# Designs tried in a protein design run: designed miniproteins, single chains. Part 6

Each design is a single chain, and the fold is of that chain. pLDDT is the mean over its residues in the fold that is shown.

## One batch from the design tools (miniprotein)

Design m190
Fold by ESMFold2-Fast:
Structure m190 (fold): chain A 97 residues (1-97)
Amino acid sequence: MSLEEFIEATGLNPDDAEPIFKFLDKDNDGFISEEELIELSKILKSSPELKDVVEEYDKDKNGRLSVEEFISMLKDLKQNDMDKFQLFFQVLVLHKV
């Protein structure tokens, strides 16, 4: 998934979407891979506050977020729970450091 596709799919503004995308795009190829989402799911599940959120959107019950599940999670958090959306962003920044 490209940055443009990610922005369109999530409905996030570029200022919010670009840092999240860059965190996921670890190989700097301009695309989000399934492997990057697997790693993200592991990071989020290590946070007590976000573990339940990840489990809620893991509809396949495979312990991982798909691209579609991840997009749905971001859209829902932005619309219904900005505090959890901000916490998600902070967890990404802290893990990157």
Scores: mean pLDDT 72

Design m191
Fold by ESMFold2-Fast:
Structure m191 (fold): chain A 86 residues (1-86)
Amino acid sequence: MRLRYRAVVDTSGLSLAQQRALGAAIAAALRTVPGVSDVQVHLNTRSQRLVVRFDASSRAAADQAAAVVLALAARHGLSASVSQVT
């Protein structure tokens, strides 16, 4: 059974260009994690939220992906959360 995950990053205070760059960086980094697939990025400009969805083939892949998202958000001083959807 494939694990589906959602990462939410608080992009409050970032410009649209910075939000796009961060979304692209997170997606690119996630695509390098073995067992991660179907990486989708959605920018919500009204709520100042970046939402990234992805599939993980294992809990280990999901844990690696979550660590990548949290590390990238932390580098920019942003809060992030990662949760299993299904």
Scores: mean pLDDT 82

Design m192
Fold by ESMFold2-Fast:
Structure m192 (fold): chain A 73 residues (1-73)
Amino acid sequence: GPMIEEAAERAERELGELEASPDPRVALAAGVGLGLALLSAGVGRVVGDDEFGAEMAERAVENGRAMAEAGLY
């Protein structure tokens, strides 16, 4: 539903920008974070829980951002 789609769009915006980083460690961390966010959104869609899917996707975005900015995985 709309919450999952908004969370997925946020993941693509925020982590997609970091995935384009010239630092391969930052790009990798962002790419995996984005993958986990989109997977969480997909699980929420299958289960039919818009709020749960959105919350899990947002958590993945925040963790992905933190790891990418730290240059760590």
Scores: mean pLDDT 78

Design m193
Fold by ESMFold2-Fast:
Structure m193 (fold): chain A 90 residues (1-90)
Amino acid sequence: KEERIKEALKILGLAGIDPNRLLQDVLKNSAELTVLAAALSKAVTGTVIGPGISSLEELVDWINDEFGTNLTVAQLRSMTPLELIEYLLS
C-alpha cells in the first residue's frame, strides 16, 4: 500500500506534476492526463495501465469505469493528485 503510493507519486514527479496542487492548476495537456491515469493505476492496482487520455472528461470516465467510482469533472478539478489517490484507496 505505502510503497505503491510512493511509486505513484514518483511517476507524477517525473512528469512535473505536483501531488499537492489542485488538478485544475497542474493539468495542462493530454500527456499530463495520461501520466495521472498511470499513477492512479499504480497506486490502486500496483500496475501501470497505459490508456491514452485526451480530456478531463475521458479521465473521469476511465476512473469511474476502472475503480467503480462516480466522480464528476468538477470534483476532479477541485482535488489534488494526492487527495484523489487517497480517495480511490479508501
Scores: mean pLDDT 78

Design m194
Fold by ESMFold2-Fast:
Structure m194 (fold): chain A 59 residues (1-59)
Amino acid sequence: SSTHKRILELIGRILRIIGEIFDLEQERKRNGPTAELEARIAALRAELARLMAELRSIP
């Protein structure tokens, strides 16, 4: 039960981060790249990788 709930919560967090990355990529296309925007996208991609690794580690 705890494992199933944890998987669903991780999937929800992953989907939210993917949405945030999409929005920032669209802003980058509209307004051009900035150091701050690139850093935010990189940070979200790192968090996404961490959550996906956590999901893969669940037995």
Scores: mean pLDDT 87

Design m195
Fold by ESMFold2-Fast:
Order: C-alpha cells, then structure tokens, then sequence
Structure m195 (fold): chain A 62 residues (1-62)
C-alpha cells in the first residue's frame, strides 16, 4: 500500500539519520513514522522501538 511504502521510507531515513548521528533529523523521521502508524497498538510498539534505538545509539556513539 502507499501508506506502507511511506512508512518504509520514513524508517530508512530514520536509520540513516541515526547512522550519521543526526539526532534532530532522527527525531523528525521518528515522529513521521508515529504519525503514519496504522493503529494505536502499532504506534505504541513503534514509539517504544524508536526510543530504544535512540537511547542505544546515543550510548554507543557518545
């Protein structure tokens, strides 16, 4: 679906931002992923996943 493709694009951009330690861009794409989430349950799972990735990446590259 078009929504699924958009979510995949946002995830790719989010991961690129994390790899480049661009925390502001990572936050922006993280928010876009959450906005595009198809349900509240998926949104909660994505929010927790995004939080864990941000914390882990900051810890490893601090």
Amino acid sequence: SEQQKKIEEYIDKFLEALANEDWEEAKEYGEKILEAAPSEEVKKKLEEYIKQLLELTRRLNA
Scores: mean pLDDT 77

Design m196
Fold by ESMFold2-Fast:
Structure m196 (fold): chain A 75 residues (1-75)
Amino acid sequence: MTEADIKAKIRRFLTRAYLLEGHEPGKALELAEEDMKDKEKSIEKLEWLLRQLRGDPHTHPETLEEVERLIEYLK
């Protein structure tokens, strides 16, 4: 997996986090891209998303593992 692939996944999951908070898709993407400029904000938001996904019994284990790997990559 390339660095560009990892950045695309981070953007995707950060956007998903903001969509879950009730933001419009365009606004969610803007917020995700802004967070990507700050490693600590990206980690905090992905950890928030991970907590939401762990609370959802319909979330696949592979999705949880992917988010956990992205958090580890950023640390």
Scores: mean pLDDT 84

Design m197
Fold by ESMFold2-Fast:
Structure m197 (fold): chain A 55 residues (1-55)
Amino acid sequence: DKLDEAGELAIKLREKLSQQPKEVKDKIEEELAELSLTATAEEIIEELKKYLKKL
């Protein structure tokens, strides 16, 4: 299930974000929250993968 994959990636990203400065964490979490309201599961997975690659 793509939603389950997105959930697993989100948990992994949150773990990495917890080690980032608060400003970086807050900005990325805000962008992901906005995305989760408007994006498909596939789009969410793609963005989560982008952030994981960047961090």
Scores: mean pLDDT 75

Design m198
Fold by ESMFold2-Fast:
Formats: C-alpha cells, structure tokens, sequence
Structure m198 (fold): chain A 78 residues (1-78)
C-alpha cells in the first residue's frame, strides 16, 4: 500500500540523513523495494517520502538523485 511505501521511504531517508555515508546503501534498498512494487503510486510515494526527508535535512543533491532514479524506474515499469 502507498502508506507502507511512504513509511519505508521516510525511514531510509532518515537513516541516510543521520549518516550520509550510508546514502548509497539506503538508495539501493529503495531501488530494490521499488522494483518489488506493482503500484506506480506506491513507487512514487516511496521515492517522494525518501526525497522529501533528505531535502528536509539539507541533502538536496541526494534528494534530487533519488527522485530522478525513481522517475526512470516508473517510466520503465509503466
């Protein structure tokens, strides 16, 4: 469900913001979860929640990267 996807994205974003060295690991976990989702809205919710959380903590480049990669996955799966 979208709520569960958003919660997962928020948790990954928060963990990356707490330790930026973990950003590649958290990004990989987000990408893996998105590939398992069948709902485009759930994929978007995960990516948006993670990106928003990163941006809230000042990691704008990381937020932008997550959203760009999410857009590519959504396009490929649509």
Amino acid sequence: MTAEAAEFGRKLGAEAADDPSKFPEMREKALERMKQLTSLSAMASLAFAMGRTLAKHGYYDEASRVLSEAREIIIEKS
Scores: mean pLDDT 81

Design m199
Fold by ESMFold2-Fast:
Structure m199 (fold): chain A 100 residues (1-100)
Amino acid sequence: MLKVTQSPKSVTVKVGGSVTLTSTVSGASGDIDVLWLKKLPGSDSEQVLSRARVQPGDTVTLTLSNLTLEDTGVYYKVAQPVGDPEGVARGSGTELTVVE
């Protein structure tokens, strides 16, 4: 079973700071397509921040620098095994709060 782990679960950072989100994908054999997504409040819309192809067990990071209040939101990693559209898995999310 494809499994996505994601950390941290929640984090608060000051404006102008930086944060690194870390995630691993396991439970698949072969290549995996991964997306880092930001979910917008009050919308089903998600912003694609990063896309990569990785192997099982690889650690993928998303570093956000020079943070603004607009960076506040929930960030998700989504993973899909190459050639298996039904094998999609989503991380538990990271709640980022940016403060002045």
Scores: mean pLDDT 80

Design m200
Fold by ESMFold2-Fast:
Structure m200 (fold): chain A 89 residues (1-89)
Amino acid sequence: MKTEEKEVPVEIVGDTVVARVSFELEDPNAKVTVEAETDLGAKFELVDLAYSRGVATAVFRASPEDAEKIKEAMEKGPVTAKFTVTVEK
């Protein structure tokens, strides 16, 4: 089991708030768990997980209610989401 933490900036895409995390994944069949949190307690839903050439990219979307909170916080400065990636063999 390997666990890695990554902090990435959130971005506004149309009417949604999105966070993307990329991590190295040598075995595309490995069981991967990705958890996302912000200082705002916002909830993120996994909407896409793509694998290409040893790199996995997970895309998360904030809930509609939490997207408004994140947009308001972004008016004061950049907002980041903390991701915990766990890979099981």
Scores: mean pLDDT 75

Design m201
Fold by ESMFold2-Fast:
Structure m201 (fold): chain A 80 residues (1-80)
Amino acid sequence: MSREEAEDDIEAVFAGMEAALEQAKKHPDLSLKDFIEIMGRAMAAARAAYRANADKPPEERREAGRAAARAAAEAAAAEL
């Protein structure tokens, strides 16, 4: 695993966690099980976005990752 790939994976994890925490703030009755599901989906979406934009500058990769994480977290929260 390259250093840049490792850094992108770590950034994607943080993006997914932040997106899930924002959903938890909006939904105080959210169960731990539902929170973990939202976080997992958000992290997976962020990682996919970082990989899809691996050829882009770091700032563009972060924007794509954060946007994907937020969209996935919002969609997951709507399903749960």
Scores: mean pLDDT 82

Design m203
Fold by ESMFold2-Fast:
Structure m203 (fold): chain A 97 residues (1-97)
Amino acid sequence: DNALIEAMELLQKGIDALKEGKYEEAVKLFERAIELDPGTPFALLAYEHLAEAYEKLGQLDKAIEYYKRASDIARRLGLTNAAEELDKKVKELEEKK
């Protein structure tokens, strides 16, 4: 799918933006990646990195929301260990509010 290829390209650009400290740019790139591919394992990575970008911006409520979404997707994909680590991350961030 052209949409999946474009989503993967946006995901990589978002990861690069995160590494460069361009957190607002990373958010936009991950949101676009999710829009093009909301349901595959690439969407799980996009939601996790989107949550990380919001955490770096100090927007803890949004970070928690997207880590919860990533955990839900991980469970639906049968990635139970990934879901448990994401649930732990949510709990840690909720304790900081």
Scores: mean pLDDT 86

Design m204
Fold by ESMFold2-Fast:
Structure m204 (fold): chain A 88 residues (1-88)
Amino acid sequence: SLSREQLDLEVEAGLVMIEASVLLKIAENSDLPQEVKDEIIELARKAIEYAKEAIDLARSGGDPQKARELIEKARELVEKAKELLDSA
């Protein structure tokens, strides 16, 4: 069984991945200028990649600190994507 810390990291990463996936769908279906859509889509895709890496590390019992760093990177990209969406 995973430790409580590893389960917490998996949940945190999963939530970030869900939020990034929602932003990706919103951007794809939006009437935003193509340049803005492309930026949001790229940020969301990178956030999903970092979140997936964090989930894999948590599940495999890898470095929790590395998993946290990946989650923070994913969150930063999600925040930037949200700012672009809200400002457009």
Scores: mean pLDDT 87

Design m205
Fold by ESMFold2-Fast:
Structure m205 (fold): chain A 89 residues (1-89)
Amino acid sequence: KEITVTITSDRSDSVPIGFLLKTGPDGLPQISGFVEGGQGEQLFKEGKVEVGDLIVSLNGRPVRSLDDLKSRLRGTPQWTDVTLVLERR
């Protein structure tokens, strides 16, 4: 199952998109948790994301690894909306 979410980049957080991430299957970023009071927790409460969801695309381009995602997010300007495609296996 694929899920698309839009999140605003916020560099004031330790994780710019409000998700706690680990390396999951195929080396893809996997949601391991949510920053308390952050955008990720709100999406979880709305039923849009779950722990274990994989991040497969950022802004229409495939994500190759957790390091690729982190690098691309660091290059994203503050308060810029990013589109993530998640995969639930």
Scores: mean pLDDT 77

Design m206
Fold by ESMFold2-Fast:
Structure m206 (fold): chain A 58 residues (1-58)
Amino acid sequence: GELYRAIKDVESDDPKYLSLKKGDIVELLKEIDDYFWYGKNLVTGEEGIVRKEYLEKL
């Protein structure tokens, strides 16, 4: 899939949402809407919903 980099740390208490550390590589699995994607953090192995604005294309 397409690869992106997290531009900031994001902590989530909800397991539905993807937690990120700045610099983590995220694979885009599905676009949900204009604001949210479903991705996999390739560093942690976790999958979840992430805001598009937290990611930059590699």
Scores: mean pLDDT 86

Design m207
Fold by ESMFold2-Fast:
Structure m207 (fold): chain A 68 residues (1-68)
Amino acid sequence: KLEEELKKAEEELKRAEEELKRAMEELRALPEDAPLAEITRVIGRILRAIGRIVESELKIEKLKKLLS
C-alpha cells in the first residue's frame, strides 16, 4: 500500500508542477495594465501550486525512505 501512496504522491507532484506552469504562463500573458486584483489572483495560484509541490516532494521523500 505504501507503493500506491508513492504513486499517488508522484501524480500529485506532476499535477502541481503543471498547475505552476499554467499559472506562470497566465502571469506572463497578463497585460501591462492588468488590475492589481487579477495580478494578485494569479500570484495566489502560483503560491498555492508551490505549496502543493513542496508537500508532495516531502511526502515522496518520506515514502521512499520507508520503502528502502
Scores: mean pLDDT 83

Design m208
Fold by ESMFold2-Fast:
Structure m208 (fold): chain A 90 residues (1-90)
Amino acid sequence: AREKAEEALELAREARELALEALKRSGDVESVSLATGAALKAIGAEFLAELALKSKGERAKELAEQALKDAREALELAREALERARESEK
């Protein structure tokens, strides 16, 4: 549980940094929308991961599993947003 929460926190932070980079590079509405969505999901995942680290038992496990899922989805969205933003610069 704790290890999953720590992994989720690391992935969520990476996703947030990539989403913010994508937002800085965004030149169109689609890129801005994707980057913003990725950033918000990453922030949510980071919050759940931190809450999991402060929790115990089954609650900690449930929060860690949700945080990890959300962090992975945020990272994928952030990567897609950054790729779109790079394409919009060309």
Scores: mean pLDDT 81

Design m209
Fold by ESMFold2-Fast:
Structure m209 (fold): chain A 54 residues (1-54)
Amino acid sequence: SRTRREKRERILRAYVRLQRERGRGPSLDEIAEEAGVSRGSVRRTFRELEELVF
């Protein structure tokens, strides 16, 4: 599926994987490359998550 939910899950999985593998917070560009999405998609996803929990 190409839903926004699946894209969000891919981005979050990339973030967790990169943090675990590199022992530091990944950049938006690193997350975008790993998840196979644009940097804009990563930023939008994190803004949406912030709105949901904040």
Scores: mean pLDDT 77

Design m210
Fold by ESMFold2-Fast:
Structure m210 (fold): chain A 83 residues (1-83)
Amino acid sequence: SVTLPPLEEVQEEVRRLAERGVVEQEVLEELEAVKTDEELIEFLIERAERDLKEILARKPVSEEELKEIEERFKKIREELRKA
């Protein structure tokens, strides 16, 4: 059985990253519109890949902050693979 992080916990993690300037406020706003775990999973996978590529290409992100983003999304993917 897989215990996905609660939607609220994921929203809090993204909010923290947005406050640090690592994630765009647009992403946070879209995430806050998500109401179900299924929608959360789809949103996070799609956005994680797009945002990571955009951050690497054009955002002034530190290596430490980039690794933190990757760690958060990797954790979600690992939980999905266990399902």
Scores: mean pLDDT 66

Design m211
Fold by ESMFold2-Fast:
Structure m211 (fold): chain A 66 residues (1-66)
Amino acid sequence: MKLDILKLLKEKGKLTQAEIARELGVSQSTVSRTLRELLEQQLVGKLDDGSYVLTLHGIIYLEESE
């Protein structure tokens, strides 16, 4: 799940929680839990409009596949 969200954000730039859930075909609750973990790990950032973006740490994580 984490890699799927990070790849999606890399391709699309920024997405809301609901848009990520639609694109991945999963529940918003699953996305919410995973996004919270990604925020805690600083792999994604949350913008003032409520959308999420990939960070430099997130890019490194994708390149290392962990």
Scores: mean pLDDT 82

Design m212
Fold by ESMFold2-Fast:
Structure m212 (fold): chain A 58 residues (1-58)
Amino acid sequence: ELEERIARLNSHPLATARREGDELVLTFKSNGLVRRYPNTLEGLEKAEKDLEELEKLL
């Protein structure tokens, strides 16, 4: 289930999402912003929310 949500983030047109060890790394394609989250359900939810908020501003 976590893997599917990470794959969905990685399929987003404005960002890529990848697991690096124990972290989830989110990179925004337009501005190169990189954010790191714990590779947990809570970290994933935070990444999803941050992407939505930044996407709306972009």
Scores: mean pLDDT 76

Design m213
Fold by ESMFold2-Fast:
Structure m213 (fold): chain A 70 residues (1-70)
Amino acid sequence: SRVAELDERIAALGEQFLAALAAGDRETAARLLLEIARLQAERARLLGAPEEFIQGILEEGRRQAEALLA
């Protein structure tokens, strides 16, 4: 299913994110966070989440990425 495909991709990106953090590569980690947020938003939409909730996922991802680059 599309949800299962998204779960696998999110998990793989999550591992890459942790590797980037361990390497001190904050720029790569921030980019991966934004991609993860986008996929999480798509997953939420497929599961029938309201647009307000989906926007919250995207906004949280941006805030976390910005904090990582500060």
Scores: mean pLDDT 90

Design m214
Fold by ESMFold2-Fast:
Structure m214 (fold): chain A 80 residues (1-80)
Amino acid sequence: DEEARRLIEEAERAIREGNSEEAVRKLEEAIRAAETLEAVVEAAELAERALKEGKISEEEYIRLDTLAAMKMIGLAAEKI
């Protein structure tokens, strides 16, 4: 899950720098690249934090949260 962690770190940097567009893009890429539920949850928690801090919009958060939920379902299905 090195790729997902790298993308999460890049998203955290973008959030700190106030680059909301890059933060959303990197979070989306992290969710898609995630190979574990832990990585998806970490990306989703970062998105929620960014929303609470006013760094991303509610619409952007809903999109990211939906992607995370779909990814978690896919990963859970692979274990069955």
Scores: mean pLDDT 82

Design m215
Fold by ESMFold2-Fast:
Structure m215 (fold): chain A 55 residues (1-55)
Amino acid sequence: SALDELRELLEKAYEAEKAGDLETYRKYFNQALGLYLREQIPPEEVEAIVKEIKE
């Protein structure tokens, strides 16, 4: 699903951020942003995914 794909991209982005790999972080974050806009994903769904990844 689009939400599962978004979660995978954000997980990869934040793993790269944690490792200090800013180039890989930007790559996956931009892909996640593109998916978010294209699929019209609600902001609250993105916030829920980010919370689960970060907390």
Scores: mean pLDDT 84

Design m216
Fold by ESMFold2-Fast:
Structure m216 (fold): chain A 67 residues (1-67)
Amino acid sequence: MKEEVLKKLEELVRERARKYGASEEEVERALKEIEPLVEETLKEDPSLTYEDLLKALEGIRELAKKR
């Protein structure tokens, strides 16, 4: 279910960001980047696990990290 997956991703991203003190803008940017990827993956293969979602969040976190 797309809505449920996106809601879970948002919750995990926000919780992770709060723990590391990331800005709200960084969180929103990260969410915007993963949303199209999740939607496309769900269209092709809806058998995503939460572990797969966590890996995607880690990748986005690395992209959002600036010196």
Scores: mean pLDDT 65

Design m217
Fold by ESMFold2-Fast:
Structure m217 (fold): chain A 70 residues (1-70)
Amino acid sequence: MAQELLLQSQELFSQGYQAALAGDDEKAKELVKKGYELRAKALGLPVDEEEAERIAKTVVTAAKLRKAEA
């Protein structure tokens, strides 16, 4: 069911953001890209790998900015 994929996607995004906050940029990117792919599939949208990469980089950058302000 699409709802199950959406919940799994949300969990992956949360894990990715936490990994980014912990300084694990590589793990954060992997988790965010996985989350994006599952969400796209759940919604019946095409998977855009370039957009997934952009979103992953944005999450990592946001976490780094949060740390820099501490």
Scores: mean pLDDT 79

Design m218
Fold by ESMFold2-Fast:
Structure m218 (fold): chain A 67 residues (1-67)
Amino acid sequence: KKEEAEKYNQEGSLLLREGRYEEALKKFDKALELDPEYKEAYYNKGLALEELGKKEEAKKYFEKYKE
């Protein structure tokens, strides 16, 4: 549901700020499972993947954000 997706995105954003990138990805994945149209979660997932050195994978999620 939208409210749960927003909660997971917020939790992921906090983890991203703390440098806990793999844990952040799990939270963004949960947000996207609940709301596949949640653009902000795609962008944040891209950021976490970029920080983990997964640049090609990150590009795919940044493109989803722009759509």
Scores: mean pLDDT 83

Design m219
Fold by ESMFold2-Fast:
Structure m219 (fold): chain A 115 residues (1-115)
Amino acid sequence: GPPRKLKGELKARFAEEEVRLNGQTRRVVRYLEIELKADTPEVLEKLQRAFAKGVEEALRASERGEDIRTVAQAFADAIKKELEKEGFKVEYSISEEVLNGRPVATVEVKAEKEV
């Protein structure tokens, strides 16, 4: 038969916030929406690991004072790199909106692998 494709999708929406801890101002990334979809538990596990790497790189970009677009790019690039190491072909899109005067990014990732 034709080769089977394994598919996974990830959507995250987030904003940057400033918080005060012990008299210091920090930037953090607040996730407003997270959705992971996978054809199999094994693909879901790989999406979860890739998401964790995305979260790490987004936080690092935010702590460097980067804008939401750069934070979203760091997030998406980290996820793409982790999934590509596992043999997936990865496409992503980033969109920005302003909610209540604050920039918000939405990142959508699609990954597929032939088995």
Scores: mean pLDDT 88

Design m220
Fold by ESMFold2-Fast:
Structure m220 (fold): chain A 87 residues (1-87)
Amino acid sequence: SRTYTAVGEGATAEEAANSALENLLAAHGPEILDRRGTLTIEVEDRDTGATRTATGSGTGSQGWLEALDGLDLDAPATRATVTFTED
């Protein structure tokens, strides 16, 4: 299976995750959103430094939406890592 990963920075989980997705698509192309696999978002909490993780499956787009639903998007953050692994 092929794995794609990127990192993004932001003051909230939403900003960091969106930045990471933009970097992922810039590096690997938007077609990954139509491919089937598992998408993981790992957000580094600004206040604690702990990592919060959410995962979604299906197409890259479906996995992204499912993973976002698993996160507190308003939570303070520093960075997020988005990883997509194709089936």
Scores: mean pLDDT 88

Design m221
Fold by ESMFold2-Fast:
Structure m221 (fold): chain A 66 residues (1-66)
Amino acid sequence: SEADELARKAVEAALAGDVEAAERYAKQAMSLLSPEGQEHLQKAVVAAITGNRELAEKYLELALKA
């Protein structure tokens, strides 16, 4: 889905240190997600920015299932 693609791009950009791109993709993905999915995606992006790939991937999966 479009939400899946945008959420993945947000996390990948955050892991690469591109905070501007991460915020842009995350905002677009959040407009397509449930409130629960939005909370999980926010946690995924924060984990990614801090370099925690495993935690970021876990929260990304939860965001896409919500």
Scores: mean pLDDT 86

Design m222
Fold by ESMFold2-Fast:
Structure m222 (fold): chain A 85 residues (1-85)
Amino acid sequence: VDEKEVTAAMGRMYLALGKLLESKGDYEGAAELYIEAAELFEKAGDYEGAAEALENAAEALEKLGDLERAEELRKRAAEYRAKAA
């Protein structure tokens, strides 16, 4: 197990926890965990995972009415999608 493998595993755990909180209506907690997951995926070089996490965070922020931050995260997700391609 190397550092990138461990970091990607932590990203997947944070993504799963974010989805769990979102399913319970905790959009604030979900957004925070999704943003943490995206940072971990970026550090691991998993740009597809980072994009997915930021897209989920943006959706959670939209549920909270924070449309400006949601748009910023969607733009960052598109940049990671481009890196993954």
Scores: mean pLDDT 86

Design m223
Fold by ESMFold2-Fast:
Structure m223 (fold): chain A 77 residues (1-77)
Amino acid sequence: VEYFKKGAEAAEKGDFKKASSYLGEGAEKADKEGIGEKVAKEVKNALTAIQQKDGKKASEYLKKAAEIVEEEKKKKE
């Protein structure tokens, strides 16, 4: 979750290289935790926004991915 939040902050600052790096780290961690598919849409949308240099939209999608990770972590038995 920290990686997606840091990615959102980087995107808001216009640091798309750092935002892309944090997006990749967050996606890899989510995949290893079995929630990669649940964040896949938000991750893809964030990547597209980063490629278009739309920091506001990239930040919004990254924050949404972070929320999904937090909710899935709370979803225990």
Scores: mean pLDDT 78

Design m224
Fold by ESMFold2-Fast:
Structure m224 (fold): chain A 91 residues (1-91)
Amino acid sequence: DVRAAQIFLAEGRYEDAIKYATKAAEKGSAEAYLILGEALHKQGRYEEAIEWYQKAIELDPELKRAYEELAESYRKLGDFEKAEYYEELAE
């Protein structure tokens, strides 16, 4: 399910990516929450993307990519203070 979600995300098939990432998330995958956030971010849904990235780091606090994506999403929303905070955590 995670691999299928990654492939659909790369192909720009965001609804399929969400569907397969949701199945993987039901199995407790932090990577699946990351893919859900990435698909929402690609759709311009930055606030919703942030919620899924936060869930990803709650499951896996060492998932550096989730912190990087949180920083990028906060930059898109104009929250530069939070963007800088998460950029520092990603290092």
Scores: mean pLDDT 84

Design m225
Fold by ESMFold2-Fast:
Structure m225 (fold): chain A 60 residues (1-60)
Amino acid sequence: MEKLAEEIQKEIKKAGLSLDEVNEIMAEAVDELYKEKKKGTEESEKELAELVLKKIKEKA
């Protein structure tokens, strides 16, 4: 998780995303993961971080 969080921060800076845009991406990622992984929330942290990273790269 530590390295993945650092990678997310670097991609945010590279893409020049605003705090509002980052918050929107986080909300979308949580909503998608929650709907599909509601039964498996115990393993959701890494999957959430990977989904956020993917969405940030799509915006870049």
Scores: mean pLDDT 70

Design m226
Fold by ESMFold2-Fast:
Structure m226 (fold): chain A 66 residues (1-66)
Amino acid sequence: EKEELKKQLADEAEKKAEELVAKIAEETEEALKKDPSKADKIGEELRKKAGEELEKFIKEAKEKAE
């Protein structure tokens, strides 16, 4: 029971992470084409934002699992 919920949360978190990573990659690629000198900063900001969203999702999911 707990094991199934744990696996479900891990699978959902992985899918969420893949979606966020894909969005970040697309945004970073677009930024690189328009202004490569700013791409590093834009990419870092996008990754931080996605990381915060994923952390919040995982935290809420863990709290709900307990």
Scores: mean pLDDT 73

